# Designed miniproteins, single chains, continued (5): the designs that were tried, part 3

Each design is a single chain, and the fold is of that chain. pLDDT is the mean over its residues in the fold that is shown.

## One batch from the design tools (miniprotein)

Design m16075
Fold by ESMFold2-Fast:
Structure m16075 (fold): chain A 69 residues (1-69)
Amino acid sequence: SDDKAIEEGKKRVVEDLKKYSGGYKELAELLEKLSNEEFKELVELAAELGAEGVDEEEAVERLLEWMKK
C-alpha cells in the first residue's frame, strides 16, 4: 500500500542520514517524527526545490525550517 511504501522510504532516508552529523542528524530526527502525510508533503517540497535548481545546502535549510513550523 502507499502508506507502507512511504513508511519504508522514510525509514530508509532516516537511516542513511543518521550516518552523518550536524544538520543531517537533526534532519533525520525531525523526519523520524513526521507522519506519513507530512513526509509526502516534504518530498513534494524537496521535488519543487530541485526543479527550481536550488542548491543542496539551501534546500536542506528550507526543509529543516518547514519541519520546525
Scores: mean pLDDT 75

Design m16076
Fold by ESMFold2-Fast:
Structure m16076 (fold): chain A 98 residues (1-98)
Amino acid sequence: MDALEEARRKLEEARKYAQEASKLDPERGKELLDKIKEAERALRESPELGAEKVIEAAILAYRYALAMDKENPEAAKVFKETARKLVEAARLLLEAAR
């Protein structure tokens, strides 16, 4: 039984992508990393609260990817990958919350 452990791995993968994003866009990357840290703290309280904060971080990552797509496509790809990993983590956390 490891939906929660798999979700934590996906969240760690998202954090690594967000670290790469912060090298390409330090301001937006750091803001996204802070949101991921909030999600990690929320997850320690409950899978439901963790899922909520992970979803917020995923939305932020997608917004940044869309904003940068034309001017910095390399950064946009990394933010988009961060968002995808966060969505996968949220799905697993919602399954664990049942």
Scores: mean pLDDT 85

Design m16077
Fold by ESMFold2-Fast:
Structure m16077 (fold): chain A 126 residues (1-126)
Amino acid sequence: KAEELRRKAAEAIRNKDFQTAVKYLEEALKLEPDNVVLQAAYAITKLLSLTSKEAIDALFGPKFYEDLAEAVETGDREKLLEAIKRLVNTVGLEAFKEAVTRVMDELGIPEELKQKILELVEEAAK
């Protein structure tokens, strides 16, 4: 159930099909709404789906996509932190926090989960 949806989302991320990945993540989150790692990966993947593929390819290498996909597939918090660290090192902490907060607001993510996701972003930046 949730494992199958996460695998499909992870495969879509590896293929850089972020729109498809977002759809599978939305279905997985219906089964695991309090999974902070999955919620954070959902917000990040949504942000990537709103960015041009050319811009993403210019900014990020294959290790970024692999770390994000692994975090989605397995729920590995450490792989999520590695992916976030690459994002923060590429765009800057404040710029990334602003962008991900806007996406979380658009997605209607609850305030408690937004706070936990922002804490993960700050932890990854250290």
Scores: mean pLDDT 84

Design m16078
Fold by ESMFold2-Fast:
Structure m16078 (fold): chain A 55 residues (1-55)
Amino acid sequence: GMAEAERLAAEAREALAAGDYERAQRLGVKVSLLGHDELARELGREMRAALAAQA
């Protein structure tokens, strides 16, 4: 449900802040599998931005 997707998204953002990109990506995939494609796409953009900021 939406509450589960929001929890997973929050965990993905925490993983990004910690530099755990693999975990963040896995959590984003789970959000997509729950049918929340827009939220998963947003998380993907945030991950790309975080990776670009480290280059």
Scores: mean pLDDT 81

Design m16079
Fold by ESMFold2-Fast:
Order: C-alpha cells, then structure tokens, then sequence
Structure m16079 (fold): chain A 92 residues (1-92)
C-alpha cells in the first residue's frame, strides 16, 4: 500500500544520503530497489526496515551481495510502483 511505497522511498533516501547509488525497477505491482556502494551501518539499517515491512505482512525479499542491497516488494498498485521508480531515478 501507500505505506510500503513511502518506506521504499525512505530506503532509497537513506542510501543516497550515504553516497550510494540508487536504482529501481517495477513489474506490475512489484518493485525491485537496488542500492549500491553502501556503508555497512546504512546497509544494516535499510535491511532492518525491509524486514520490518515483511513482519508487518508485506511481500518482501532481501538479497545482500557485498555492498549491494536488493529489496523486492510486492503488493503495490502500479501507480505506487511507478512513483517509487521515478523517485529512485531522481536520487540516482
């Protein structure tokens, strides 16, 4: 829902503030947010936010590969997904 989209935008903001690279892709109501070049504390903070969304019942997948964090979230509207992608593009 709207809360999920706002949390994804916040994760993107945290990555950008840390000097990381932000990108996002949407497929229907599913968004994949890719965050690169993160410090370990920022990576952990964002991963915990993603886990928090999953514990609240969102469909969330998290992948960590070195200093790259990939977060995939389902259950958004296509409009919410597009808003997250547009926001990430402005940051990266």
Amino acid sequence: GARTAEELKRMAELAAEDGGKVSAEAEGGRVTLTLEGLSVPTLVAIALRAIGLELDGAEVEVKIEGNRLTITVGGLSEREAREVVAYAAELG
Scores: mean pLDDT 84

Design m16080
Fold by ESMFold2-Fast:
Structure m16080 (fold): chain A 85 residues (1-85)
Amino acid sequence: SMKEKALEEIVKLANEFSALRDRLEALGDPEAIARFDELGRKFTELVRKAFESDDVEEIQKIVNEMKSLVDEGRALAAEAEARAA
């Protein structure tokens, strides 16, 4: 179903976001970690909303918001890595 596909995509996004957090923690940049943790609070709330929703269109919008947060997390990781180099 479309809901199952959207939830599968959420799991994939959660794994990508977790990997970015681990990368930032390995760098040891406290400012980057703090900014990432702000994104993490929003991400966690979106996951909760998606699993509580029965509206496929709402879940799809949440997936798109989560993709934006992952992109922001990637930019933070890239900037932190550039500073560490």
Scores: mean pLDDT 87

Design m16081
Fold by ESMFold2-Fast:
Structure m16081 (fold): chain A 61 residues (1-61)
Amino acid sequence: LVEEAERLGAEGDELYRQGRYEEAARLYKKASELFAQAGDLGSAEFMRLKAEEAERRARKA
């Protein structure tokens, strides 16, 4: 779970860097869910906030 969540978060970061905000937001949301399932609530919340920021950027693009 944690390893998969970390991989998805890193993929989301790469998509965010490329301006692919909608796709980044999807990966961040999935990473947040996996961190929450693993009991890592801090990382889950961090990924949730990243997803919200990516969604804001996507609406502007």
Scores: mean pLDDT 82

Design m16082
Fold by ESMFold2-Fast:
Structure m16082 (fold): chain A 80 residues (1-80)
Amino acid sequence: SEEEVEKRMKEIAEEMHEEVEKIYQEALAAGDPFSEEAKNKLIEVLKKTKEKLEELYKESGDERVKEAIERLEEEIKELE
């Protein structure tokens, strides 16, 4: 259902947000929030999130999932 897809998208987004926040806090504690290491960890989180969304799109065919994948792909390219 559309509601099920929306719920799963929200769960994936919340997991991504938690990992990003953790990377940011660890980088702050290390004294370099803009380090290459922190950037590389962020890219890996975004790539993992994209893989989860690609699986959801394979199952659902929902265009909202495809739009989310395209946005993440753009963000990854901007960081690389």
Scores: mean pLDDT 83

Design m16083
Fold by ESMFold2-Fast:
Structure m16083 (fold): chain A 70 residues (1-70)
Amino acid sequence: MYKVLEILRNPVSGEVLGVGVELDGKRFVAYRHGNGQTYDHYGNRLSDEPVTTEEELIELAKRGLEASPW
């Protein structure tokens, strides 16, 4: 079962900036910029589509964790 470890928010706007997830000891963090573009901590794009919701960012973090070769 996935664990959502942390949700990072802009303290002024409330906009989601990042989500950390964990499964079976593996962790992945997805970051979001104000234009909806999403990246991992190495700066690789996670999706070609802009992300507008926290739920979409969580799903991308889960996908990134599954796709990770590490």
Scores: mean pLDDT 74

Design m16084
Fold by ESMFold2-Fast:
Structure m16084 (fold): chain A 86 residues (1-86)
Amino acid sequence: SEEARAILERAEEAVERLLELAKKVKEETGSEEAAELLEEAARLVREAGRALAAGRYEEALALLEEADRLAQKAAELALKALKEKE
């Protein structure tokens, strides 16, 4: 369906942005752990996109909630790494 294609395209765009952010976080903060969490969040977003495209809304929500949790932890670790560089 057109809706499923749009969902998958949006999910891949989000994945690409998260992976670029992971690379930038590693380069700017030196936090490999924060970068790894963003890479895992990207993986979960890709899985959530597939679940949404398949109509598995509860699975997609759970995957997105976990991705958000990992992204928040990555942000906290990146911020701590930046403060340590000061």
Scores: mean pLDDT 87

Design m16085
Fold by ESMFold2-Fast:
Structure m16085 (fold): chain A 69 residues (1-69)
Amino acid sequence: EKALEYLKKAEEHGGLERSDYLGQLAIIVANLVREKKYDEVERILKEASPEAQAAINAAIQAVKDHEAM
């Protein structure tokens, strides 16, 4: 719900505002991964643009790398 709202805002805005919304989306996705809500993460990825997908995948990888430590 909240993640999809930030995704839409990121896609509608350009420049620095887009970067800020993508940052918030990455935080939300990282929290979903920590909570094992992979179905919600996959749903968000299906709605995401390629740029947003890259930010989301980077957040997922960062959580996995941190959990491995």
Scores: mean pLDDT 74

Design m16086
Fold by ESMFold2-Fast:
Structure m16086 (fold): chain A 60 residues (1-60)
Amino acid sequence: VAEGVELWEQGKYDEAEAAFRKAIAEDPNDAEAWLNLARLLESQGAHEEAAAYRARAAAL
């Protein structure tokens, strides 16, 4: 998760998304990884997908 946040702060959005998705693949109950992925996607205009991932994070 921390690695993905650092990549996002550097403007490396594709690498940040990959890092968050990797964290979710290793621990699908990592609510923070789902929330960070949702926030990243929302910043890129993917509002519907971001809303779905925020709902997943809230359920964990």
Scores: mean pLDDT 79

Design m16087
Fold by ESMFold2-Fast:
Structure m16087 (fold): chain A 65 residues (1-65)
Amino acid sequence: MSQDDLDAVLQKIADIVREAPNAETAKERIKKLLDEAVEKGLISPEEADSLYRVVKRVLDERAAA
């Protein structure tokens, strides 16, 4: 993994958050994106889990507000 690979994944996460109709759909699409990124070797499973945890928390907090 490089900073460029991480930046590409983060950009796609941002795009999904903007395009998804709700937080639940965004979380599902992001999980699939992260799973694919791990399979392609762009990020580690540990990094994917950490990113999903942060994104899930942010989306859940926004939905609760």
Scores: mean pLDDT 77

Design m16088
Fold by ESMFold2-Fast:
Order: sequence, then structure tokens, then C-alpha cells
Structure m16088 (fold): chain A 60 residues (1-60)
Amino acid sequence: MSDEEKALKLIEEAGATPDLVERSKLVREAYELLKKITDPEKQKKVIEADRALGARLRAA
């Protein structure tokens, strides 16, 4: 599994959890994986997923 796929999975799990502490931990792990991604298209995909999660959390 690529770093992109791992980061996207962590963001999905963060969006599914009601626990704020667990959510923060999952998002932080996704950010660490994002730093390892050198492909700009893959990096953009992860960033877009994170922004979508942030928008959803602000609406809740």
C-alpha cells in the first residue's frame, strides 16, 4: 500500500470517529505520511481529502 493510500485511509478513519482525541491522532499520522509523498498529484489528493474533512468538522 502506498503512502498516499495509507494517508487517505487515515483521513477516512478520522472522519468516521466521534472521538476528538482519536481523530486528532489519525490526522497527525496522515500528515506525517503526506511529508513522504513526492508526487504532486498524490500529495494534492491527500490535501483535498484533509480539507474536505476540515470543512465537514466545522459544519458539525
Scores: mean pLDDT 79

Design m16089
Fold by ESMFold2-Fast:
Structure m16089 (fold): chain A 78 residues (1-78)
Amino acid sequence: MTVEDVADALEAAHRAKGEDEEAVERAVALLETLKTEEELFELAKLLAERGLSAESDRLSEEQKEELRALAEKKLAEA
């Protein structure tokens, strides 16, 4: 499983507009497999490149906050 696999799952859930609960649950489960700050930051970049933002998709608010916090932390470390 790669960060791109997670981004693909999140994009699929976003395109379903929250009407495909299985796609949303799968995307959340895959997101939970990302354990490093680097993987979460790469996911955030991939989502931004695809026109998806953590605030605009309909996935978990906790995961959106986690992505934002980790992206800001990674930028501060760069």
Scores: mean pLDDT 62

Design m16090
Fold by ESMFold2-Fast:
Structure m16090 (fold): chain A 110 residues (1-110)
Amino acid sequence: SMKEEAKKYIELGNKYFDEKNLEEAKRYYEKAIELDPNNAEAWENLGRVYDALGDNEKAGEYYLKAAEIYEEQGKKIKALEYKYQGYLVLGDIEKANEIADKLSDLLAKE
């Protein structure tokens, strides 16, 4: 299936990321997103690639996209974790702290 093929591309992207081949990692994560645009892990990992490249604006954009998809899936903790990471890399410390407070409140309920 397209979703299973997307997962294989994420696995390949992860392998290249671990090898510090950021261009190949990016290429495979982009292929995964093309096949399954609702795969939050692919957006999250693309964010990590741009973070490693020092492109904080794109890193933040993709972390926030991953958070949006996790929220749509009902994965509230994951959504807040990547929303926090996104605002943190964007340098929006006030928003990052607001999200951290929401995450702490949610974890205290569980």
Scores: mean pLDDT 90

Design m16091
Fold by ESMFold2-Fast:
Order: C-alpha cells, then sequence, then structure tokens
Structure m16091 (fold): chain A 98 residues (1-98)
C-alpha cells in the first residue's frame, strides 16, 4: 500500500511574504511521494498563499525519496505564518496516515 514514511521540512529562507523550504519525502512509491508534495501545495494554497516546488529530485530504490525546494509567497506576514503552519501540519498528517 502506498504510504509516506518520512516528511522533513527545513526553512532555508524567510521574509514577511516569502519562504523557501527544503522538503524531503520518503515513501513506499514515487506516486505516494508526489501525492505528498501535492498535499503540501494544497495546504499552503488553502491558507491563502501561493506555493510551488523547484529542484525536484526523485531517487528510487527500496523506497522513493523526493527532495525538493518549496517556494511559498503570501500577501502578508500573517498569511505566510498560517501557510507555514498548514504545511507543517499536512506533513505530520501524511506520516501519521501512512
Amino acid sequence: EPRVLEARLEVLERSDTHAVLRVTIKATSPDAAMRALRELIEAAVQAGARAEFRDIKVTEGDYAVVEATLHITAPSKETLDRALQAVEEAARRLVEEG
């Protein structure tokens, strides 16, 4: 069954309206890992921010490991703070539900 085993978020850069996060997803399949990336984007967008992944690297073996840079842009510091909290919560839920 496709599931997420690990989701790691590291804040690389932050301003009042922009954040850059290093995202590492370890999953049982590439499809599960890519679905996890989509859930993180959806969490940020639902909080009122815009989000995109750059520099996506997928490594396959016994597990799929996806490393990517998540760029989040928000109209205000308050919206950015909500978006970051939403992304962190989504990452935790992905591991708990896998």
Scores: mean pLDDT 86

Design m16092
Fold by ESMFold2-Fast:
Formats: structure tokens, C-alpha cells, sequence
Structure m16092 (fold): chain A 86 residues (1-86)
């Protein structure tokens, strides 16, 4: 579910970073006419379908720095990418 996907991403970062991750997902969801839980679920689905984190985030208008290196596809990797995205 979207709620489960969102909770897993938020749990992957320290408590002091969770509000920033949530705010970025909410901003993306507002632009897309949906909610943060739906964005979290769709990000996971795109990544599991073979998209890079960069490509998945770009689908929701979130741009990673050019020097960002993807190390894996864990919930922590996704959350760290969201923190670096603009």
C-alpha cells in the first residue's frame, strides 16, 4: 500500500530528517494532484520495474544533482535521494 511504502521510506532516515523527506514527497504529490503515500508507492513500483532512482524521482518533478551516485535501491537509498533532490 502507499501508506506502507511511505512509512518504510520515512523509517529509513533519522527522525530529524523525516519531516524534510515528507515535505518533499508532499510537494511532489501536490504538483501531481495526488498524495505523498501514492508518490512513495509509485516511486517503489518504478524502481522495482527497472527505473533508476533518478528516473523515478524525475517522473514526479524531483531532480537529483549530476554528481549523485546510486549505491542501491533500498528504502534508505530512496530516502537519501529524496533528501538530495530539488
Amino acid sequence: SGEEALERILAAVPPEKRDEVLAKLQKASDLMGTDAATVARRLRELIEAGKSIREALATFGMTLPEDFVEKGKSDRDIAEAILKAE
Scores: mean pLDDT 86

Design m16093
Fold by ESMFold2-Fast:
Structure m16093 (fold): chain A 90 residues (1-90)
Amino acid sequence: DELKREGEYLIRLADLIEEIMARSKAGEAGLAPTTEEQKKLAPDILAIIEELRAIAEAQGLSEAEVEALLDKRIEDLRRRGEELIRLAKE
């Protein structure tokens, strides 16, 4: 049960970050949470974004490179979540 819940949480987190990025690229919103669901996970979402932003600023990365780092984080979260759900079934 715990592995399944953790896996579902990570996939949900990845999906919400992906939605925020899609809206940002469309010019509708920045990297700030805009939906009720995004607001509930806002501390976790903001922590990831701020961590990657701080790394990018320290290393002199462009905004496009920061977006690539966020895309990679989304992929990693989704992959880990799927693995935890598989383990929970066995």
Scores: mean pLDDT 72

Design m16094
Fold by ESMFold2-Fast:
Structure m16094 (fold): chain A 97 residues (1-97)
Amino acid sequence: HMEQAFREAEAVMLHLKGRGELGEGNYEEAIKYFERAIELEPDTVLAAEAYVDLGEAYMKLGEKEKAIEWFQKALEIARKNGDEEVVKRAEELLEKI
């Protein structure tokens, strides 16, 4: 669908902006971008990656319980989509908590 393709492209851009903010230490701004990306495409492989990055941002803020919730959500979505790389990343991050 045309609308789906545009939403997916926008979600990719928002996710990349969020990762940029995360890398700069702007964790609260990163969270806003990841949340917006997830709102556009909540059940895709892109969303699974965004959930992992959202959890990492919460870890950086010391919000351990929220980080665990988002990593678990990432695992659920990644497993449904067969994204072994995201599954491994989420499991490794959960083990560090």
Scores: mean pLDDT 84

Design m16095
Fold by ESMFold2-Fast:
Structure m16095 (fold): chain A 69 residues (1-69)
Amino acid sequence: MKEEIVEDVKAGAEEIVARARAGELSDEELAEAIRTLEAAKEMAEKLGLEEAKKAVEEALRELERIKAE
């Protein structure tokens, strides 16, 4: 179960980043995605899901970079 959650979080984070890089997200959608990933990072940290946390942190760095453009 925990491994399945980790893979789902990683896949979701990668999909959001891919959509943002493709220019498919509005400024509002980008801000919402960042908030969602911040919540996911906190949850992964509380649950001790280190791989999921790393994937979310990487996605957050990419979304913040895209938002700054």
Scores: mean pLDDT 78

Design m16096
Fold by ESMFold2-Fast:
Structure m16096 (fold): chain A 115 residues (1-115)
Amino acid sequence: ERPAVEVPELDIADVARPPTAEEEAAARALAERLLDLLLEAGLLTPAQREALLAALDAGLEAFFGALNELARASDPETARAYLYMGLAVQYYRAGLREAAEWFEERFLEAVEAVR
């Protein structure tokens, strides 16, 4: 029943410029909203939510490291939700809103698939 498919790990994309304060704040707010949806769906604990936000405040590398660790400990559909969230946050932070919105939609589909 479980396909022998590797769960892809999040890699930090090469960004042409650092994020603006507005882009960073918008990405943080997006991360909070998506983490709240995971918490409501029972796919995340309050302690894990706070740890992920603290990791994001430390930077994308720390955030992706924490998401990859949770994804490895999770079923493939929950892992996909974490990965799509990470990609949405990364692209939102890079000012690539259309790409971020696309990954946010994939995240919502992945959360619904687990429920």
Scores: mean pLDDT 77

Design m16097
Fold by ESMFold2-Fast:
Structure m16097 (fold): chain A 89 residues (1-89)
Amino acid sequence: MEVKITVKEITPDSVTVKVEVKRLPDYTAYKLILEADDGTKKEKYFYAEPGETVTFEFTLPRDKAKTVKGKVIAGNEVVAEKTLEIKLP
């Protein structure tokens, strides 16, 4: 399994990030947690088939989007994670 985080858009007020979860294993239910600089968490529950790629978009306040951490949870275990540091102009 792989988590890829990319910046889609930066505005004066917000940052939109795209999170791709790739190569999902033999498990049908997952939770994606996206964590911002201040510890604010956004959660998505999803179902996937083995080998599927699932994509989500999250919009964060610009002042909270300097570091973004994505975690994929299956059951009670973190099965993949990725941290992205965003250099804002």
Scores: mean pLDDT 76

Design m16098
Fold by ESMFold2-Fast:
Structure m16098 (fold): chain A 69 residues (1-69)
Amino acid sequence: ADPEQVAAEAEVTLLLIKGIIAMKAGDYEEAVKYFEEALEFARKHNLPEDVIKQIEDALEEARKKLEEA
């Protein structure tokens, strides 16, 4: 683990938290944006595939909620 990877993991975590807060608030468009940013950041910094899959699943749920709203 290096400082750049730790910083990338922290940024992804913050974006996921923001997305979850937006989901709870009913701001599904905002949640989609945060999860999209988290996914892009995770891919750019080569985070583990299990982390990327988690973000993809969260993004799919947010998109589903947006379609149902």
Scores: mean pLDDT 83

Design m16099
Fold by ESMFold2-Fast:
Structure m16099 (fold): chain A 56 residues (1-56)
Amino acid sequence: VDPALEAALADPNLPPRTRTILRAYRATNGSLARTAEALGVSRSTVSRILRRLGID
């Protein structure tokens, strides 16, 4: 399991939208494509957020 993802989710200052994306990413066992499908967003959107947080 990704320690950077766990640390980000534990941050109380994490924006609600970002938290929703990270929670979905965790629930899909780190699948970028499934997270994008589940949230109705592009894979690029998910990828950009993860990259900004140092996750992927």
Scores: mean pLDDT 78

Design m16100
Fold by ESMFold2-Fast:
Structure m16100 (fold): chain A 83 residues (1-83)
Amino acid sequence: SIELITKAIGLILRAIGSIEEAKLLLKQGKYEEAIKAAQEAIRAAQQAIDLARQAGDDGLVAVAQKVLEEAQKLLEEAKKKLE
């Protein structure tokens, strides 16, 4: 449905915003805050994948999966920087 697609897009945009926040926090040495931002991005991307799957939009699923992968890489990077 168009409602599920709209919601999924909104969550993808939220996840991208959280990814950009996590990147900025990493540059600032705020590693614990970067972890939280990356976790928020992961959560939003996972919800977007679920809604895109319910809508049957394979293209949106693929986009949301790429966003999830980027958020997961940032989370791992931030955790390693805590030293």
Scores: mean pLDDT 91

Design m16101
Fold by ESMFold2-Fast:
Structure m16101 (fold): chain A 68 residues (1-68)
Amino acid sequence: METLTVTLTIGTADDAAEVTAAARQLIDAARAAGRRAVLTVTVASDGSAAGEAAGQAAADAAAAHQAA
């Protein structure tokens, strides 16, 4: 099974929603093509926030794959 990996680096909260929405469209397209998709989100401003964001994004990607 082919896996699509999408990595986002977010510098500010203002850009986060727009960039995340675009990444989710890529995840949905990969899932529709029968591929696994993994989303990794990195927040540049804080190490702990980056870890939390990455965990949430991975969970969202797994849920999207299960919904397929």
Scores: mean pLDDT 62

Design m16102
Fold by ESMFold2-Fast:
Structure m16102 (fold): chain A 56 residues (1-56)
Amino acid sequence: MLSKEEVLEELRKFAEELGYKVIPSDEVIERLLDANNYDLEKAKEKLEEYLKSSSY
């Protein structure tokens, strides 16, 4: 299992790799992690949805 810091870094990299120009703040990423019980794969899905919806 990754540490909280490692999970945050992985999600930030994931968002950058998706090519979105707006990178979510650490606070937003932490909230997504908390909502998904620090499940990295689930958090990645939710982060992608968040980035898509933030375009509206």
Scores: mean pLDDT 71

Design m16103
Fold by ESMFold2-Fast:
Structure m16103 (fold): chain A 88 residues (1-88)
Amino acid sequence: DMEKLREEVERVEELVPQARAELERVGADAATRKTFEVALRQLELARELLEEGKSVEEIKKAMLEIAVEAKESLSEEEKAVYEEFMAK
């Protein structure tokens, strides 16, 4: 469902300024900020692929690949923050 995916991407994009402001308000640590940057990268890629006319399955696969790569690049403490974030 391409329309639903586009609507979800647009909704999340609208929430980015609020999420960024909240991270600044609470004085987020480096691990939390790194997790947020990974999420932004996934969102940016989803937008790019939607504009290229990629299928929902291709977009989901690409986003999952970013998540896997990010998890592999994280330190043990950063990995714990990422897992906590993903549990929500």
Scores: mean pLDDT 73

Design m16105
Fold by ESMFold2-Fast:
Structure m16105 (fold): chain A 74 residues (1-74)
Amino acid sequence: MKTEGTVIEIDGPTVLVDLGSGDGLRVGQEVLIYSKHNEQPIAGRVVEVLDDKHSLIEVERLNALPGDKVVVTS
């Protein structure tokens, strides 16, 4: 089970990440996104699991960047 991944791209109010159902990810799970330009992590929630390796996360703030670290917390 992977609990850590990466932001791939920004898709409106959501971010695409390289974690999916194959990593045990489920809709409703909480995540934290660690961005180099923020002192605090960005809170987010899984809103859609696209496939075994990709999911969409709705973030509290649209200041995440591709390459940012994603950690599943729930």
Scores: mean pLDDT 78

Design m16106
Fold by ESMFold2-Fast:
Structure m16106 (fold): chain A 88 residues (1-88)
Amino acid sequence: MSELEKQLKEDIEKLNARLGELEARVDAMDHFTPEERLELETEIALIDMQAAVGLRIAKEKGLSPEIIEQYEAVRDRAAALSARVRAK
């Protein structure tokens, strides 16, 4: 594996771990204050932006379909979580 592929795989693992923590927070709460909702939406948006950058790099460098698919999955997961936060 190239050093770049290794770094992007580590990035994906960290993004998935952060999403898991945010999902657990959302699952634990019935509703959010406006401030809590803004904080959660900001954290989710930052994860999506980081995944979008990683996905762009992976596509530009012609990296493995697995890495591309994993970044797309992170973005889909972030979008689903954002929708759940807005619904509460």
Scores: mean pLDDT 86

Design m16107
Fold by ESMFold2-Fast:
Structure m16107 (fold): chain A 92 residues (1-92)
Amino acid sequence: SDMLREELAELVRELESRGIGVEVQVDGNTVTITLRGLSPTQLTAAALTAIGLGLDGYDVEIRIEGDTLTITITGKDEDQALEAAIEVLRSV
C-alpha cells in the first residue's frame, strides 16, 4: 500500500540520518533491502530478524559481505513483503 511505502521511506531517511546506507527495491511481492556501513550489533539484529521472518513462512534470502547486508523477502503480496521489510529496518 502507499501508506506502507511511506513508512518504509521514512525509516530509510531515519537510517540514512544515522550514517547507514540504505537501498530498497520493490518488485511486486518481493522487496530487496541493502544495508551498508552496519556495526556488528546492527548487522546481527537485522540478520536475525530476517532469519525469523524466514522461519515464519516468508521466502527470505540473506547475503552478508563485510558490513553490508542484502535481504530479499517475498511475501504473499506487496503489502506483506513491505511489512516484513519495515520489520527488518526497525531492528537496526
Scores: mean pLDDT 89

Design m16108
Fold by ESMFold2-Fast:
Structure m16108 (fold): chain A 55 residues (1-55)
Amino acid sequence: ARLDELKARYEKVIEFAKKQKELYKKNGDERGVKLAEKAIENAQRMLDALDAKRA
């Protein structure tokens, strides 16, 4: 139960960060793009770690 909730939360973070990255890119905000990319990478690493624990 708790792992499924964490997975859903990280998936939402990735979706939101991808949307923010596109907005920053359109506005020419290179710093915002890098921050969004780091957020996506960090959340993806957490998802990968959760999947490894469930294997």
Scores: mean pLDDT 80

Design m16109
Fold by ESMFold2-Fast:
Structure m16109 (fold): chain A 61 residues (1-61)
Amino acid sequence: MKEKELEERLKEVDKHIEKAKKIEDPEIGEAVARLAAAVIAATTEDPEVREKVLAYADEKL
């Protein structure tokens, strides 16, 4: 169960990073991507999955 939730959350982060890359200002794009990852993590109930989501976003950005 945890692995599937983690995979789904990481895919959601990837989608938002890809959308943020379409923003012409790269500084704003990075800020939007970081905010999206923080919201995804904040809405994640499992603390272990939450930490992995935040770590993944930091590595991708």
Scores: mean pLDDT 78

Design m16110
Fold by ESMFold2-Fast:
Structure m16110 (fold): chain A 67 residues (1-67)
Amino acid sequence: MGEERVQRLADEIARLATEASRAKAAGDQKRYDELNKRAHEVARELARLMEELGQPVEYIPGEIPPA
């Protein structure tokens, strides 16, 4: 349940980032800014959901937490 939602939010961020890059390459700065803003909103929601599901932010990079 929650894992599926995490994946869905992560996919949404990736999609928005890809579309934002494409808009910027096309010279559409306004669209790029709008998509980037949306990506940040989804990223905040994802971070909160990941914390609720027991993925502490401080352990993200490389070492698996002992707890």
Scores: mean pLDDT 72

